# Designed miniproteins, single chains, continued (2): the designs that were tried, part 88

Each design is a single chain, and the fold is of that chain. pLDDT is the mean over its residues in the fold that is shown.

## One batch from the design tools (miniprotein)

Design m7052
Fold by ESMFold2-Fast:
Formats: structure tokens, C-alpha cells, sequence
Structure m7052 (fold): chain A 91 residues (1-91)
């Protein structure tokens, strides 16, 4: 179900930021990984007939996090993790 997919995505996102902090993943690779998660979750939410406003909210959360990676990876992590938790509450 979509709630489980978002919960799983939170764990994957946490791992991406851990690897980024350790220098085991580049900022470009982290951005690409987040874009792929955004794409997958957007498709799954559409297939689950989630509200369009909630799908748009999820897209914006990822876009803002990706934009923040170069300047502040910790803030980027905070944006996407807290944002995904908010989307999960609204499902």
C-alpha cells in the first residue's frame, strides 16, 4: 500500500543522506537518487488515486530538498524526511 511505500522511502532517504555525510555518495548521485524516489512515489500515489494536492506537495518537498543539497545537506534531509512524514499523516 502507498503508506508502506512512503515509510520505506523514508528509510531509503535516511540511508542516502548517511552515505552523503560519510562521503560515500556524491551530491550529484544523492540528487539523482532523490529524483528517482520522487518519480516512483509520484507514480504510486497517482495509481492509488491520492489527492492531486498531496501529490504536488510531495513533488515540491523533493524539489526543495534537492535544491538545498549543495548548500546544506542537513537541511535538505530535514525537508524531505519531515515532508514525507507530513504526507504520510495526510494519507
Amino acid sequence: NIKQEIENAILVVEQIFELLEKGELSKEAAKEALKEIQKKLTELMKKSNAPEELIEKLKKIFDEAIAAIDKDPKKAQEIVISGLKEVLEEL
Scores: mean pLDDT 89

Design m7053
Fold by ESMFold2-Fast:
Structure m7053 (fold): chain A 84 residues (1-84)
Amino acid sequence: MEELGKELEKLLEPALKTGDVEAANEASVKGWGLAKEYLQQGDEDGAIKAAVDGARQAALAAGASEEQAERVGELVGEILRLKL
């Protein structure tokens, strides 16, 4: 878990420096909001998907490449599966 969190942080650092932090934050808030709704309904798979999609969109908004955004989504999905 700690190693996955460090990888995610390293991937996000360059994107946050060069991208639109406000747009990235909006995408993250939207994705996490949907994930919370699914968790309240007991839909863990839906929650993970919503969080992964939100993280990927946030990375793209922050200026990450499509490959970097996909990796961010994968890391978020792995972290959430370990917690849920």
Scores: mean pLDDT 72

Design m7054
Fold by ESMFold2-Fast:
Structure m7054 (fold): chain A 81 residues (1-81)
Amino acid sequence: MVERLKKLSEEVEAKGAPTKEKIEKYLELLKEIMPEIEEPEKKEVAEMLIEAMEEALEAETEEEMLEIEEEFRRRWEERLA
């Protein structure tokens, strides 16, 4: 699971994708891998991250999206790794 998120993160950063596109890709991957998470604690973290990313996509400014994306990346690296 974490390895897929790490690879996606590295690919998105390398391509310099817009913040919204990054968030959409992370959200899509998290929703795809969510059923594979067997650990309740990690599943709760993933659900929380999905909610945060969906909220980010509703943000009115690029700066708000960037802040949420940066916090999301930090959380999945720390808690899902």
Scores: mean pLDDT 71

Design m7055
Fold by ESMFold2-Fast:
Structure m7055 (fold): chain A 98 residues (1-98)
Amino acid sequence: EKKKLEEIIDKIAEKVAKALKEIEGADYEKAYEEAKKALTEEAKSVEEAEIIERLLDVVLEGLRLLRGLRPGEPLPAEIQELRAEYARLLAELEALRE
C-alpha cells in the first residue's frame, strides 16, 4: 500500500505543478516538489490520497470552466454541481479522519 500511496501522491503533485505552470506561469519543478512535500505530510492513507485527487480534479474542472467564460456569459450550471461534489468529498475526507 505504501507504493500505491506514493504513486497517487506523485500523480497529484504532477497535476498541481502542471496547473500552476499553465495558469500562473509557475516553475514546474518547484511547484511539483512543494506539492509532493505537502501531500506527503497530509495524505496518511491511500483512501485519503484518492479523495484528495478527486478534490483536485473538481477544482481543476471548475477553473477550466471559469477560464472559458466570455464577458457577460452566465456561470455554467456545472459550477454548482462541482461545488456540491467538492463539499461531499470534503465531508468524506473528514469522516475518514475521525
Scores: mean pLDDT 80

Design m7056
Fold by ESMFold2-Fast:
Structure m7056 (fold): chain A 104 residues (1-104)
Amino acid sequence: MREEKLRRIEELVERLEELAKKFEPAVEEVSKIAEKFKSVVEAMAEVIRKSGDIEGAEEMAELYRELAELYREFDTEENRAEADNAEAMAELLEEAVRLVKEKE
């Protein structure tokens, strides 16, 4: 029933918050020089490089993908917006990870 899916959403959100906290110092540093980057993707790639945690960024992208799929299973306008936001974040992280890996 929907309770199992809601519990899974809560687990995904908690794990994403845990991973986001690990990236906070790198986000803080990149935010101070955000205007030097041509795109949000380039800024996110710099966050990943400064953190040194490519695996964590890949895990976040996978968690956002799963979160988007779960939200789409609930046929409400609010959950569709949450699904779109989660998918956009997954795409941003996937592209940023690609840039980090391609440069070296």
Scores: mean pLDDT 79

Design m7057
Fold by ESMFold2-Fast:
Structure m7057 (fold): chain A 92 residues (1-92)
Amino acid sequence: MTLKEQYEYALKAIEENIASVDNPSVRKLMEIVRKVLKEALENDWSEEELEIELLGEMLLERGMPKETVEEYRKKLLEGEMTLEELLEELAA
């Protein structure tokens, strides 16, 4: 299965199930994932690019300033920081 086929399958599964989700927090997470998957399909993103964007959208949802999220995205994309290092920084 190609990465694109995996994104299409995941997007379809989310779109089919989102309307039946009663938990507001789960529904909100599914809406974020749906948005990121659509952007990944439109831009042919790698798995790493999708993970970085998904993390960025979740950080924005948690109330992190847009400018700070954009700095983290840049560092992750340029290899100046790993996803693990960012998660450790956010846990501190």
Scores: mean pLDDT 78

Design m7058
Fold by ESMFold2-Fast:
Structure m7058 (fold): chain A 63 residues (1-63)
Amino acid sequence: SMKEERARKLLEEKREELGREPSDEEIKEIAKESGISVGTAKRIARELDEEERRRQLELEREA
């Protein structure tokens, strides 16, 4: 959905800004801003965390 896409972009931007995984509090703020549930925002944040972890492992292995 458009709301989930917005939340994903905001979470990606927050990760880039902070250089770390967003906190539960920050995820709640993004959920409220995007008009989605906190549970959905936490799911998206977990997916982003897993994607970044895989990317880092691939770079480490191939470097």
Scores: mean pLDDT 79

Design m7059
Fold by ESMFold2-Fast:
Structure m7059 (fold): chain A 58 residues (1-58)
Amino acid sequence: SKFLETVKKLNPNISEEELAELKEKAKAEVAELEANPEEGPEESPAAKELREMVIAFV
């Protein structure tokens, strides 16, 4: 994923164990966002764009 690639680029000395923990954390945050169905006229375009960006990075 682009998220893991970016993390490796910023932290070249990061261990595979630390990467696995970060991946699990990112998956948990994405799952939490998916579980919160904020759909309808009250959802701003900015909030939708932010959600799509997080999903694309994880």
Scores: mean pLDDT 63

Design m7060
Fold by ESMFold2-Fast:
Structure m7060 (fold): chain A 61 residues (1-61)
Amino acid sequence: MRVTELTDEQIQEIIDFMVSSGKVSEEEARELVERNERGEASKEEADLLSELMEEYRKSQE
């Protein structure tokens, strides 16, 4: 799964996962994903999103 050009479904799943982790609010998670999609996310934010995508993928196994 790529962190660039995510589908709306993948974006929502990532947001739900982030919120369920208690690390961010839904608003904060959505802003993080939107910034990443626009290429405005910092390297740390992009790396965090990539790591969360990998954790989400493992949760589906």
Scores: mean pLDDT 69

Design m7061
Fold by ESMFold2-Fast:
Structure m7061 (fold): chain A 69 residues (1-69)
Amino acid sequence: SSMEQEQLAKAQREALREGDRLEALGDTEMANAVRQSAASGDLATAESGFAAGRARAEKLLREREQAAA
Protein backbone atom coordinates (compact mmCIF):
# COMPACT_ATOMS: atom_id res chain seq x y z
CA SER A 1 0.00 0.00 0.00
CA SER A 2 1.02 3.68 -0.31
CA MET A 3 1.20 3.95 3.50
CA GLU A 4 3.64 1.00 3.65
CA GLN A 5 5.79 2.65 0.96
CA GLU A 6 5.74 5.95 2.93
CA GLN A 7 6.81 4.12 6.14
CA LEU A 8 9.66 2.40 4.28
CA ALA A 9 10.78 5.68 2.66
CA LYS A 10 10.83 7.43 6.07
CA ALA A 11 12.81 4.57 7.69
CA GLN A 12 15.29 4.61 4.77
CA ARG A 13 15.80 8.40 5.10
CA GLU A 14 16.36 8.10 8.88
CA ALA A 15 18.87 5.25 8.42
CA LEU A 16 20.75 7.17 5.68
CA ARG A 17 21.01 10.27 7.93
CA GLU A 18 22.33 8.09 10.77
CA GLY A 19 24.89 6.65 8.31
CA ASP A 20 26.01 10.20 7.45
CA ARG A 21 26.36 11.00 11.18
CA LEU A 22 28.46 7.85 11.77
CA GLU A 23 30.75 8.74 8.83
CA ALA A 24 31.21 12.26 10.28
CA LEU A 25 32.11 10.59 13.63
CA GLY A 26 34.78 8.50 11.84
CA ASP A 27 33.00 5.11 11.81
CA THR A 28 32.90 4.49 8.05
CA GLU A 29 32.37 0.72 8.51
CA MET A 30 29.23 1.19 10.63
CA ALA A 31 28.05 4.03 8.34
CA ASN A 32 28.23 1.65 5.35
CA ALA A 33 26.42 -1.12 7.28
CA VAL A 34 23.54 1.27 8.17
CA ARG A 35 23.35 2.53 4.55
CA GLN A 36 23.21 -1.09 3.35
CA SER A 37 20.30 -1.72 5.77
CA ALA A 38 18.48 1.28 4.23
CA ALA A 39 19.11 -0.10 0.71
CA SER A 40 17.57 -3.51 1.63
CA GLY A 41 14.01 -2.40 0.79
CA ASP A 42 12.81 -4.04 4.03
CA LEU A 43 11.22 -1.87 6.75
CA ALA A 44 12.37 -4.01 9.73
CA THR A 45 15.94 -4.16 8.36
CA ALA A 46 16.06 -0.36 7.85
CA GLU A 47 14.67 0.27 11.37
CA SER A 48 17.11 -2.26 12.91
CA GLY A 49 20.06 -0.68 11.07
CA PHE A 50 19.03 2.79 12.27
CA ALA A 51 18.75 1.58 15.92
CA ALA A 52 22.18 -0.11 15.80
CA GLY A 53 23.72 2.96 14.14
CA ARG A 54 22.24 5.33 16.72
CA ALA A 55 23.60 3.18 19.59
CA ARG A 56 27.08 3.23 17.99
CA ALA A 57 26.93 7.02 17.42
CA GLU A 58 25.91 7.62 21.07
CA LYS A 59 28.89 5.52 22.24
CA LEU A 60 31.29 7.51 20.02
CA LEU A 61 29.85 10.82 21.29
CA ARG A 62 30.28 9.67 24.93
CA GLU A 63 33.92 8.70 24.19
CA ARG A 64 34.54 12.18 22.69
CA GLU A 65 32.99 13.88 25.75
CA GLN A 66 35.17 11.76 28.08
CA ALA A 67 38.31 12.62 26.04
CA ALA A 68 37.44 16.37 26.20
CA ALA A 69 37.08 16.36 30.02
Scores: mean pLDDT 88

Design m7062
Fold by ESMFold2-Fast:
Formats: structure tokens, C-alpha cells, sequence
Structure m7062 (fold): chain A 62 residues (1-62)
């Protein structure tokens, strides 16, 4: 229904924001933290509830 579609749109916006944050953390990690910085980006995305952003960082690591 309309409520489910609204919730899905909100989740998509949250996922996009988390992915942006995860990407910033990954770039920082490559320059300064290596694996620790990458893990921090994954943790940050997970804390934001952005499972898609977390997966994007994990897949980018392969």
C-alpha cells in the first residue's frame, strides 16, 4: 500500500546517505587507515542502518 511505498522511499534515501558516508570513509581509509579505515566505513554504514552502503563497501573491497 501507500504506507509501504513511502517507507521504501525513506529507506532508499537513508541507504543513499549511508552509501555516501561509507564512500567517504573508504577514501579516508585508503589514505590513512587502510583496513581499519575500511572497517570503520562498514561499521558507520551499519550503524546508520544502511545495509546497501555496507554491502557496497564490502563488494568494493573484493
Amino acid sequence: GAAAMRAAAEAARDSAAGATSAWGGLVYGQKHGGEAGKQAAIDGAAQAGDERGKRAVELGAS
Scores: mean pLDDT 57

Design m7063
Fold by ESMFold2-Fast:
Structure m7063 (fold): chain A 80 residues (1-80)
Amino acid sequence: SESEELRKKLEEIAKEYRKKGKLSMAKIIESLRDSVVAKLPEYKAKYEELSKSSDSRDQAAAIGYKLLYELPLAIIKYHE
């Protein structure tokens, strides 16, 4: 699954930080893996729904959900 692939890549990034003694960074990546990745299908569904609205509040909320959905991929890409 998409969440499983992202979780695996974030786990590899966290392991590299732990190997280098950067425990605080490893914990941040592990927190992202455990909290944000689990909610990705919900975040995606919300930004797809709200982005179709003509209401400015819904459009702002859609941007927020899109950023949350894209955050794990952005972190992975930064470490490529």
Scores: mean pLDDT 84

Design m7064
Fold by ESMFold2-Fast:
Structure m7064 (fold): chain A 94 residues (1-94)
Amino acid sequence: SERQEKVYKAIEEIGKDKFLEDLRKALLDAGVPQEQADAFLKYVEWAIDNKKDLPSAIALAMQVELPDPAVQARANRAIDELIKKYPKLLEAIK
C-alpha cells in the first residue's frame, strides 16, 4: 500500500540497524527484560525484511513477547516517544 511504502522509505532513510538499535534501547530503558526485548526485536526485524504492516507487526510482537500488561504499557509509551523523534515515520504511520 502507499502507506506501507512511505513507512519503509522512512525506515530506509533512518537506517534499519539504527532504527532497531534505538528500539532496543527504548525497550530496555522502559524496563523490558532483555530476553523479551531480543524476541520482540527479532520479530520486528523479520517484519521489516518482509515488508509487513509495521504498526500491526509491533502490536503483535507486543502481545506475543510482552505478556505483562504493565511492561506492555511502558513499552508502548517508549515506542511512541521514539517514533516522535522520526517525523517522516510518524506521518507515515498515522
Scores: mean pLDDT 86

Design m7065
Fold by ESMFold2-Fast:
Structure m7065 (fold): chain A 55 residues (1-55)
Amino acid sequence: MESPGGRLAKEAFRLRDIRLDEARKAIVLTQEDGRENYIYFDTVEEARAAYEKLV
């Protein structure tokens, strides 16, 4: 499902890609230079809900 907010999220954070890592309960933010930042959550459900808002 294409989220209208997904494009704004990528522009706001200057991101090349956004991925969900369910095994780590994290969102992986890949910057334009290839650097990856991990945002960790307490549960997989919280990570998935946050990912759905960003893409």
Scores: mean pLDDT 71

Design m7066
Fold by ESMFold2-Fast:
Structure m7066 (fold): chain A 120 residues (1-120)
Amino acid sequence: MEEEERRRREQKEIAREIGAVLRAIGLVEDVLLAVKKVLEEDSKRKLDDAEVQKLFDEIAKQLGMSPLVKQAAYHLYLYKKTKDPQYGKKALELLLEAVRKTVGTEAAEEVARRLFEKLL
């Protein structure tokens, strides 16, 4: 029981740190807008506010649990410290791979364009 409580606590702390990075770059919002666009085009209707909120919560949860997002956060830290574009590029590649695995290729391509503009 103590080991399970420790693991839950560690996961919550990591999720909070990742959440802070994702908020700083607006990634959850960019992914939400991209997925909303794909779903609205596929269904030929607009999503209501309740559907958008559920989608936001699910995207935030899935990205917060992603090992690729953790690696991207580290490379964003290095980019901020060094201003070397190679770290920014690697962070973008890792974030896009995480998005692709979470919400699929079409949404990931839309997010790619938005993140490239924000990180460069």
Scores: mean pLDDT 71

Design m7067
Fold by ESMFold2-Fast:
Structure m7067 (fold): chain A 76 residues (1-76)
Amino acid sequence: SEEARQKATEYARKALEALEKGDFDAAVSYLNQAAYYDPDHPEVLYAASKLAEKLGATGIADEFRKRAEEARQRMA
């Protein structure tokens, strides 16, 4: 639904803002909320990629980034 997509993008943005501030607990919490609403949304997948990158999980980060790029292309 449109409402679920809007909630997912709102929480994904909050997760990225928390990561910029170094608040990993908040970032994980917001990302979990975003994934609950739309786990395949490009902004959610991108936020997951950035969290994985900050945690040093490079392979997982790369996979989420690729999925985000593919999802963005599907929405274009």
Scores: mean pLDDT 87

Design m7068
Fold by ESMFold2-Fast:
Structure m7068 (fold): chain A 74 residues (1-74)
Amino acid sequence: LLDEALEALRAGDAEAARRHLEEARRQVEGQITPENRAALLFAIHGLEEAIEALEEGDLESARRSVEAAREVLA
């Protein structure tokens, strides 16, 4: 999901990137446990920031936010 979002961002396809980010956010929300809550909430926040940047047409900020979220989820 995040790799697909990054590929869409690189291609300039904001609509495809948004769909992949929304799917990733839903998947991460479904994986929250008391043990991983802090890390996954940080990742969710990054994905929300990326979606907001896409709405503003800022593909560079969206890419940076996705990369940060991917690092937490690795």
Scores: mean pLDDT 80

Design m7069
Fold by ESMFold2-Fast:
Structure m7069 (fold): chain A 84 residues (1-84)
Amino acid sequence: AEEEIFKIIEEMFEEMAKKTGIYSEELKEQFMKQFREEIEKLQKEYKMSLEEIAEYLRKVYEMRKAGKSVDEIDAETRSFIESL
């Protein structure tokens, strides 16, 4: 579960880097740290399981690949959490 979560996060970063044409190891480390903190928040605040967090991240990844805005992704991810 945890390994799959970080794999999804890395794939999200690679997709973002591909679309923007910007890649740096420093930005990747910051991106990974931000998602690590978000995972801890989801576990503590929303009491989500690792399986639910993996589902959440897959949903975010698919929306990013579809070119949805940050606001659209935020709205849909909030809706997903509220449905749990």
Scores: mean pLDDT 74

Design m7070
Fold by ESMFold2-Fast:
Structure m7070 (fold): chain A 99 residues (1-99)
Amino acid sequence: SMEEKIRKIAKEVAEVMLKRIMERQGIKEVSEELKERIYEKTLETFKELIENYETLLATEPDEAARRVLEAFKKLLEGEITAEEFVKVLEEAIEEARRR
């Protein structure tokens, strides 16, 4: 189902994001509470993106944010991996920090 697909993708993305945060911060272990919170926030964000996708894509003025929206659609369609999606997200965040 679409619900099961969203939950699976959100979990995979949350795991990749957590791994990269841990690597950047030199953290070897994180609490189960923090893992669950990252997953819950990722899932909540993905559900919101799905509900509002066309509006967000039509109204987003930032090209980096637009690339993230396009990557999200590709992730949902199985055209890219969670790791590839997180790379697009990280590049967009870094670009925003330079402005």
Scores: mean pLDDT 83

Design m7071
Fold by ESMFold2-Fast:
Structure m7071 (fold): chain A 90 residues (1-90)
Amino acid sequence: MKEAEELLERAVELLREAGLPEEDIRAIEELARKALEAAKAGDLSLAAAYASAAAIRIIALINEEEDEEKKRLLREAARLILEAVRLAEE
């Protein structure tokens, strides 16, 4: 569980490093935290729904981004969020 939280914290740092507004970071973090809480509760369908919502939001931001370095940071953040949710399901 602590490892899942650490992966989420790293993902949030990458979103901040990518230069996203704090409002966008907070919205993505909220969706990811809801996914982790659903996974912890054993609601895998709800966990998948929130994790997908967070990932889709990041993908939308990648599509609007022109900087390849920022795109790479956003892709890594999405990967870490999905990995955190997977770890929380164990």
Scores: mean pLDDT 84

Design m7072
Fold by ESMFold2-Fast:
Structure m7072 (fold): chain A 95 residues (1-95)
Amino acid sequence: SMEEELEKKQEELGKKRRDFFDLARRNIGLSKNSKIRQKLTDLLTKYTKELNELLRKMEEAIREGKYEEAIEYVDKAIELIEKSTKEIEELRKEE
């Protein structure tokens, strides 16, 4: 069912969120270049704002019983994590 798919995707998102925060925090802490460290911090701030908006929309969709729409927001959140991970990797190459 769509509800079962949503639950499974929410668990996947939760794990990816934890892994991403650990990755971002570690890379900020290990950065020797203050400019790169600032860019990593700005990236984390932007990511957090965009993620929170997607999670808010997901929660609203769930409250309305719109499970298909909620799944779309989970997928967008996972895509945001993947994009943000790539941006961290690209910033690390500038050191």
Scores: mean pLDDT 88

Design m7073
Fold by ESMFold2-Fast:
Structure m7073 (fold): chain A 69 residues (1-69)
Amino acid sequence: DAARQVLRDAVMRAYNGQRLSRSERRAYVSAVMSIGPMTDDTMRRLARILGVPVATVRRVARDVARARA
């Protein structure tokens, strides 16, 4: 699936310290939220992986949650 391929590519790029697009970051956060709860520790870990502030991860997670409601 194209969506799964985009997610795999985003994971590999993030792992290698490469910059992710806005849609790739959103897909990454959405996938993590589908696996388990978005705890403060998980948000801090994602912030380090994505190279963004924790506040940015928290905002993206809220946007994803609202879209799913």
Scores: mean pLDDT 72

Design m7074
Fold by ESMFold2-Fast:
Structure m7074 (fold): chain A 71 residues (1-71)
Amino acid sequence: AIKVDDLEEAVEKLKELAEKELAENEDIESVEVEVEKEGNKATVTATITLKKSPEGTDAKLVETTTFVFEE
């Protein structure tokens, strides 16, 4: 079963990785990690925004994982 503690640990690890990538990678403009809880479900969304290319195109990578808790 996935516990709330496991979810919080996963979010902290994602934030830590995001901070390291922001510090080391000049191509990353921003990283945003969101956690949404709905009943017995928790959805973790990580949005990585890359700096604009010379062509002026913004690139975003979005990763979403949903955890379902046992009642």
Scores: mean pLDDT 63

Design m7075
Fold by ESMFold2-Fast:
Structure m7075 (fold): chain A 64 residues (1-64)
Amino acid sequence: EALYLAIARQELSEISPEAAALVAGARSLEEAIDAVRRAQAQGLLPEEVAERFIRGLRQALADL
């Protein structure tokens, strides 16, 4: 989990530092998915970008 969380935070920080900060508080992939949804709801991420991150995080969860 820690590796996938670190990758997601790094990629998000290049797009939206504010969205990356929300995900930085996540301790699990499920919390990270919820954080990305919150960032999208707050307008910090475009819907397309949020959907791509959520899909990747869900796939990582399925592989664990």
Scores: mean pLDDT 77

Design m7076
Fold by ESMFold2-Fast:
Structure m7076 (fold): chain A 68 residues (1-68)
Amino acid sequence: MPSLEEQLEELAKRLRELAEKHNDVVAAQLAEQIEEAIARYRAGEMSEEQVRQTVEGFREVLESLEAQ
């Protein structure tokens, strides 16, 4: 199973790909928010539970965007 950090990195990558392919400013902003969350988690500023909640929230948004 991928780690929570790896799951965030995958979500950010997919959002960046959507942003580039469709010139989607919202997808680009979401990718930046995930990258910030990864940086904060690596700095010890976020708990694993907070990271898990972040993964779940962004996964739902990404699934919605990919369905368009």
Scores: mean pLDDT 79

Design m7077
Fold by ESMFold2-Fast:
Structure m7077 (fold): chain A 100 residues (1-100)
Amino acid sequence: SSEDDQALDRQLEGLIRLLEELAERFRKLGRYDVAEELEKLARQLRDIRNSDLSVADKAARTIEITERAIEILEEEGLSAEAQLLRHVLDTLRALLDRLR
């Protein structure tokens, strides 16, 4: 639905901005390995956002990328940011379940 499209698009915008901000923070710390991984995930989210995939397919792929981002943030000790992404993950899963 149009409302579900808009809800997913807002989540994608938020995730992209957060991952790009975190990538810049890691670059300033000289952690180029982590910065490049986060930039790759942000680029994949932009590709999903700009694709012609269904809302359900976009949500499913966004969930996979969000799970990978949580893994990276937990490995780096960013527990607060990881917890924020877990909340986003719950929201995306609820959206996907509603679309089935």
Scores: mean pLDDT 89

Design m7078
Fold by ESMFold2-Fast:
Structure m7078 (fold): chain A 109 residues (1-109)
Amino acid sequence: DPDLEAGVAALEAGRYEEAAAHFGRVLAREPLDPRRAPWIVAAYAIAYYLANPSEQTRRFLRATALGIKGAYAFHPDRDELQALVDEILEDPSKTPAAVARLVARLRAL
């Protein structure tokens, strides 16, 4: 998927607004594979938050993570995905390492 590849490249380069736009286009092209969907949804919300960190975008990321936990309760990566979101929300110093792990997971989809 050209938008997924472009979104991952933008995310890795720290171009978060561009990454969010690409992931948003992937998500508009439903249906997604349920094994891949939670990671792409999380990547969109993370990129959206990192592009413009605010209480509103933080709430959006937290609500998105909770939604993924409910919709994909039995996904094998559920706990890893939730931990990655928590690292980004709780400690800005962990953001580069968390983004690098997210990029690696998206490339493995």
Scores: mean pLDDT 86

Design m7079
Fold by ESMFold2-Fast:
Structure m7079 (fold): chain A 58 residues (1-58)
Amino acid sequence: MMEKNLNALNLALAKLNLSVETTSQIFGVDLNKQEHINYVLSLLYKNGYLDENYQVIN
């Protein structure tokens, strides 16, 4: 994955008022791994928190 995915995740988490630690615990993932970052972004998109470009809708 590209660095832009990490930046998208950090922006999304900040806007949703979630910490990296809380998100890691909720999803059971290691957000130091790019594959896990992509998984969380995909999950947030499927749940309507992000648009198709992984930008926060609100």
Scores: mean pLDDT 72

Design m7080
Fold by ESMFold2-Fast:
Structure m7080 (fold): chain A 63 residues (1-63)
Amino acid sequence: GAEEAAERAYEGALESGAGLDGAINSRLRGLQFGVEGARDSAYNGGLGAGGEEAGRRAEERAR
């Protein structure tokens, strides 16, 4: 989820020695990425687990 993406980005930035400002910026980017990922997960998960069913149905609708 968005929270996990933000936490990973924050920890990674701190471990790489980016400093506090760099870590905060990475966390904000992780939140943005996590929000986009949550939207993709809702699209795929809401249509079925694993997204394979969602992908197949999207391909069928595109035809």
Scores: mean pLDDT 57

Design m7081
Fold by ESMFold2-Fast:
Structure m7081 (fold): chain A 101 residues (1-101)
Amino acid sequence: SEEVKQLVERYKAEAERLKDTDPKKAESYYWLAKGLEALFLSEKRNPKEARKYFEKAIEAYPDFPEPYFLLSFLTLLIDGNVEEAEKYLKKGVELYKKNPL
């Protein structure tokens, strides 16, 4: 969708902007963009590949709420695991509450 294209471009811009000042957060934005491309914009849409990118985003910057929300969705979509999806969702909400936009 056009909205996802704009979000990917924004995340790539943030990765470029932060690469020298906050390289871990920049790396997380980069993997978020890659995950969204794999999930929504690639002709060969690949939710399992997207999950790996979002896991890399959390590894780079664990305090970023966005990857947790996306992993919650993918865990439900790919595995049907409600309990694991709920854990990701709760962590994302917790992080968002600490640093609201």
Scores: mean pLDDT 86

Design m7082
Fold by ESMFold2-Fast:
Structure m7082 (fold): chain A 70 residues (1-70)
Amino acid sequence: MSLEELDGLSTEQLKDTIRNIVLAAAKKNGIEVTEITVKAEDLSDKIVQFTVTVTRADGSVETIYVYVKK
């Protein structure tokens, strides 16, 4: 996925897109996911940080940070 594909999307559309990408990647790798949460935080006027928390069926938790230009 290219960062250019995220340009011009609203924060809600970005959250949905990021969630779908993470879910697709997990499914492709045979990983069973029970929960995904996506939080958005403005780091600056031009950069949004998305914190993606992925909970797996075994109870393990992974955190992924995604930075997107506004």
Scores: mean pLDDT 76

Design m7083
Fold by ESMFold2-Fast:
Structure m7083 (fold): chain A 75 residues (1-75)
Amino acid sequence: DLIQIILDIAQQVGVHPIIIDSIRASSSVAQMYDRLRQQLDRQGADEASRRAMFAAMRTIIARARAIIRARAAAA
């Protein structure tokens, strides 16, 4: 499950709790980004903080997708 792998990576890397909460509350990658945006808006996060948080989310999702592709290629 892509979502479970994303969550496992996020927890192991120790990313900001709002990123982990956004992942846990979501059933799709699009929903993860939407929830992260909503939390950052609620906190009044500045542009630099937003860019950093979205970059962290993108990196975790990319790593999870790479793991799934590697497993598919090896299987």
Scores: mean pLDDT 83

Design m7084
Fold by ESMFold2-Fast:
Structure m7084 (fold): chain A 65 residues (1-65)
Amino acid sequence: GPAGAKAVELAEEALRAAEEGDEEKALRLMQQSENWTTLAAALGDDEGAARAAELAKEASRMLGL
């Protein structure tokens, strides 16, 4: 759904920021993605929520978190 799509979009942007070494931008985008992931899960978009969570984990790994 729209919330899951937004969560994934923000998580993909966070991963790109992490790859570029922009830690502040990556952390901000990960937080925004997490908020949308929570909404997506609450609305039954489990697939979108799961995809966003996996991208956020990759971004965290890229940042050494």
Scores: mean pLDDT 85

Design m7085
Fold by ESMFold2-Fast:
Structure m7085 (fold): chain A 89 residues (1-89)
Amino acid sequence: LEVRVSVVRLPSGTIVTTVTADDSLEPGAIVRVRAYGADGTLLSEKEVLMEETPNTYLGADGTEHKLVQAVVRLSLAEPATVRVEVLPP
């Protein structure tokens, strides 16, 4: 399973975490994003289900596959550390 993670902080302070995987992910897989302060205190946690996107890619077998993706948005005044986990159903 290949999982790609992108974390972007917007000027507004919103953190956008995008997790993209191939369609071999089990149905109901969850992306958990946790933000921690500099002292290690958990500031925010959010879980989002991985869903099929309309985007496709051409696999090595010559067939089109759908991408599975979750987009998690956290509104924080100041992000220190963000952890991303992909959890099985």
Scores: mean pLDDT 73

Design m7086
Fold by ESMFold2-Fast:
Structure m7086 (fold): chain A 74 residues (1-74)
Amino acid sequence: MELLIESARADARGALARAEEIEETHPELAERLREAARRAEELAEQENPDPKELLEAEVEAGMLMIEAAVLENL
């Protein structure tokens, strides 16, 4: 469980950093990244988080970060 919580927090930080980088060019995607980060942080702060929900939040944040990277290269 600890590893999933730390991974979710790391992805939340990554998503927030990526949102900041793309806010000027892709504000809508930046907001989605912030929403994903908030969800991951919210789940990580729970006393007994559902590992499935943590994994889903981690995957969502990761996918949005990949989408942002692709758009940066266009």
Scores: mean pLDDT 79

Design m7087
Fold by ESMFold2-Fast:
Structure m7087 (fold): chain A 56 residues (1-56)
Amino acid sequence: METAERLAAGAAEAAKLEGNGAAASGQRVLDDMRKLGVEDPEARAAAEEAIARGGL
């Protein structure tokens, strides 16, 4: 759980540094997780929560 949250937070921050902004980076992280084959619903839920917290 905590590891998945940290990975999601890192990915969201990397997307922000690329100038995507909070909303765009959140959607891109989710799309990238799908393309990379991250089908774990636990990891996806943790990513969504971390992105929401980071975006706020």
Scores: mean pLDDT 61

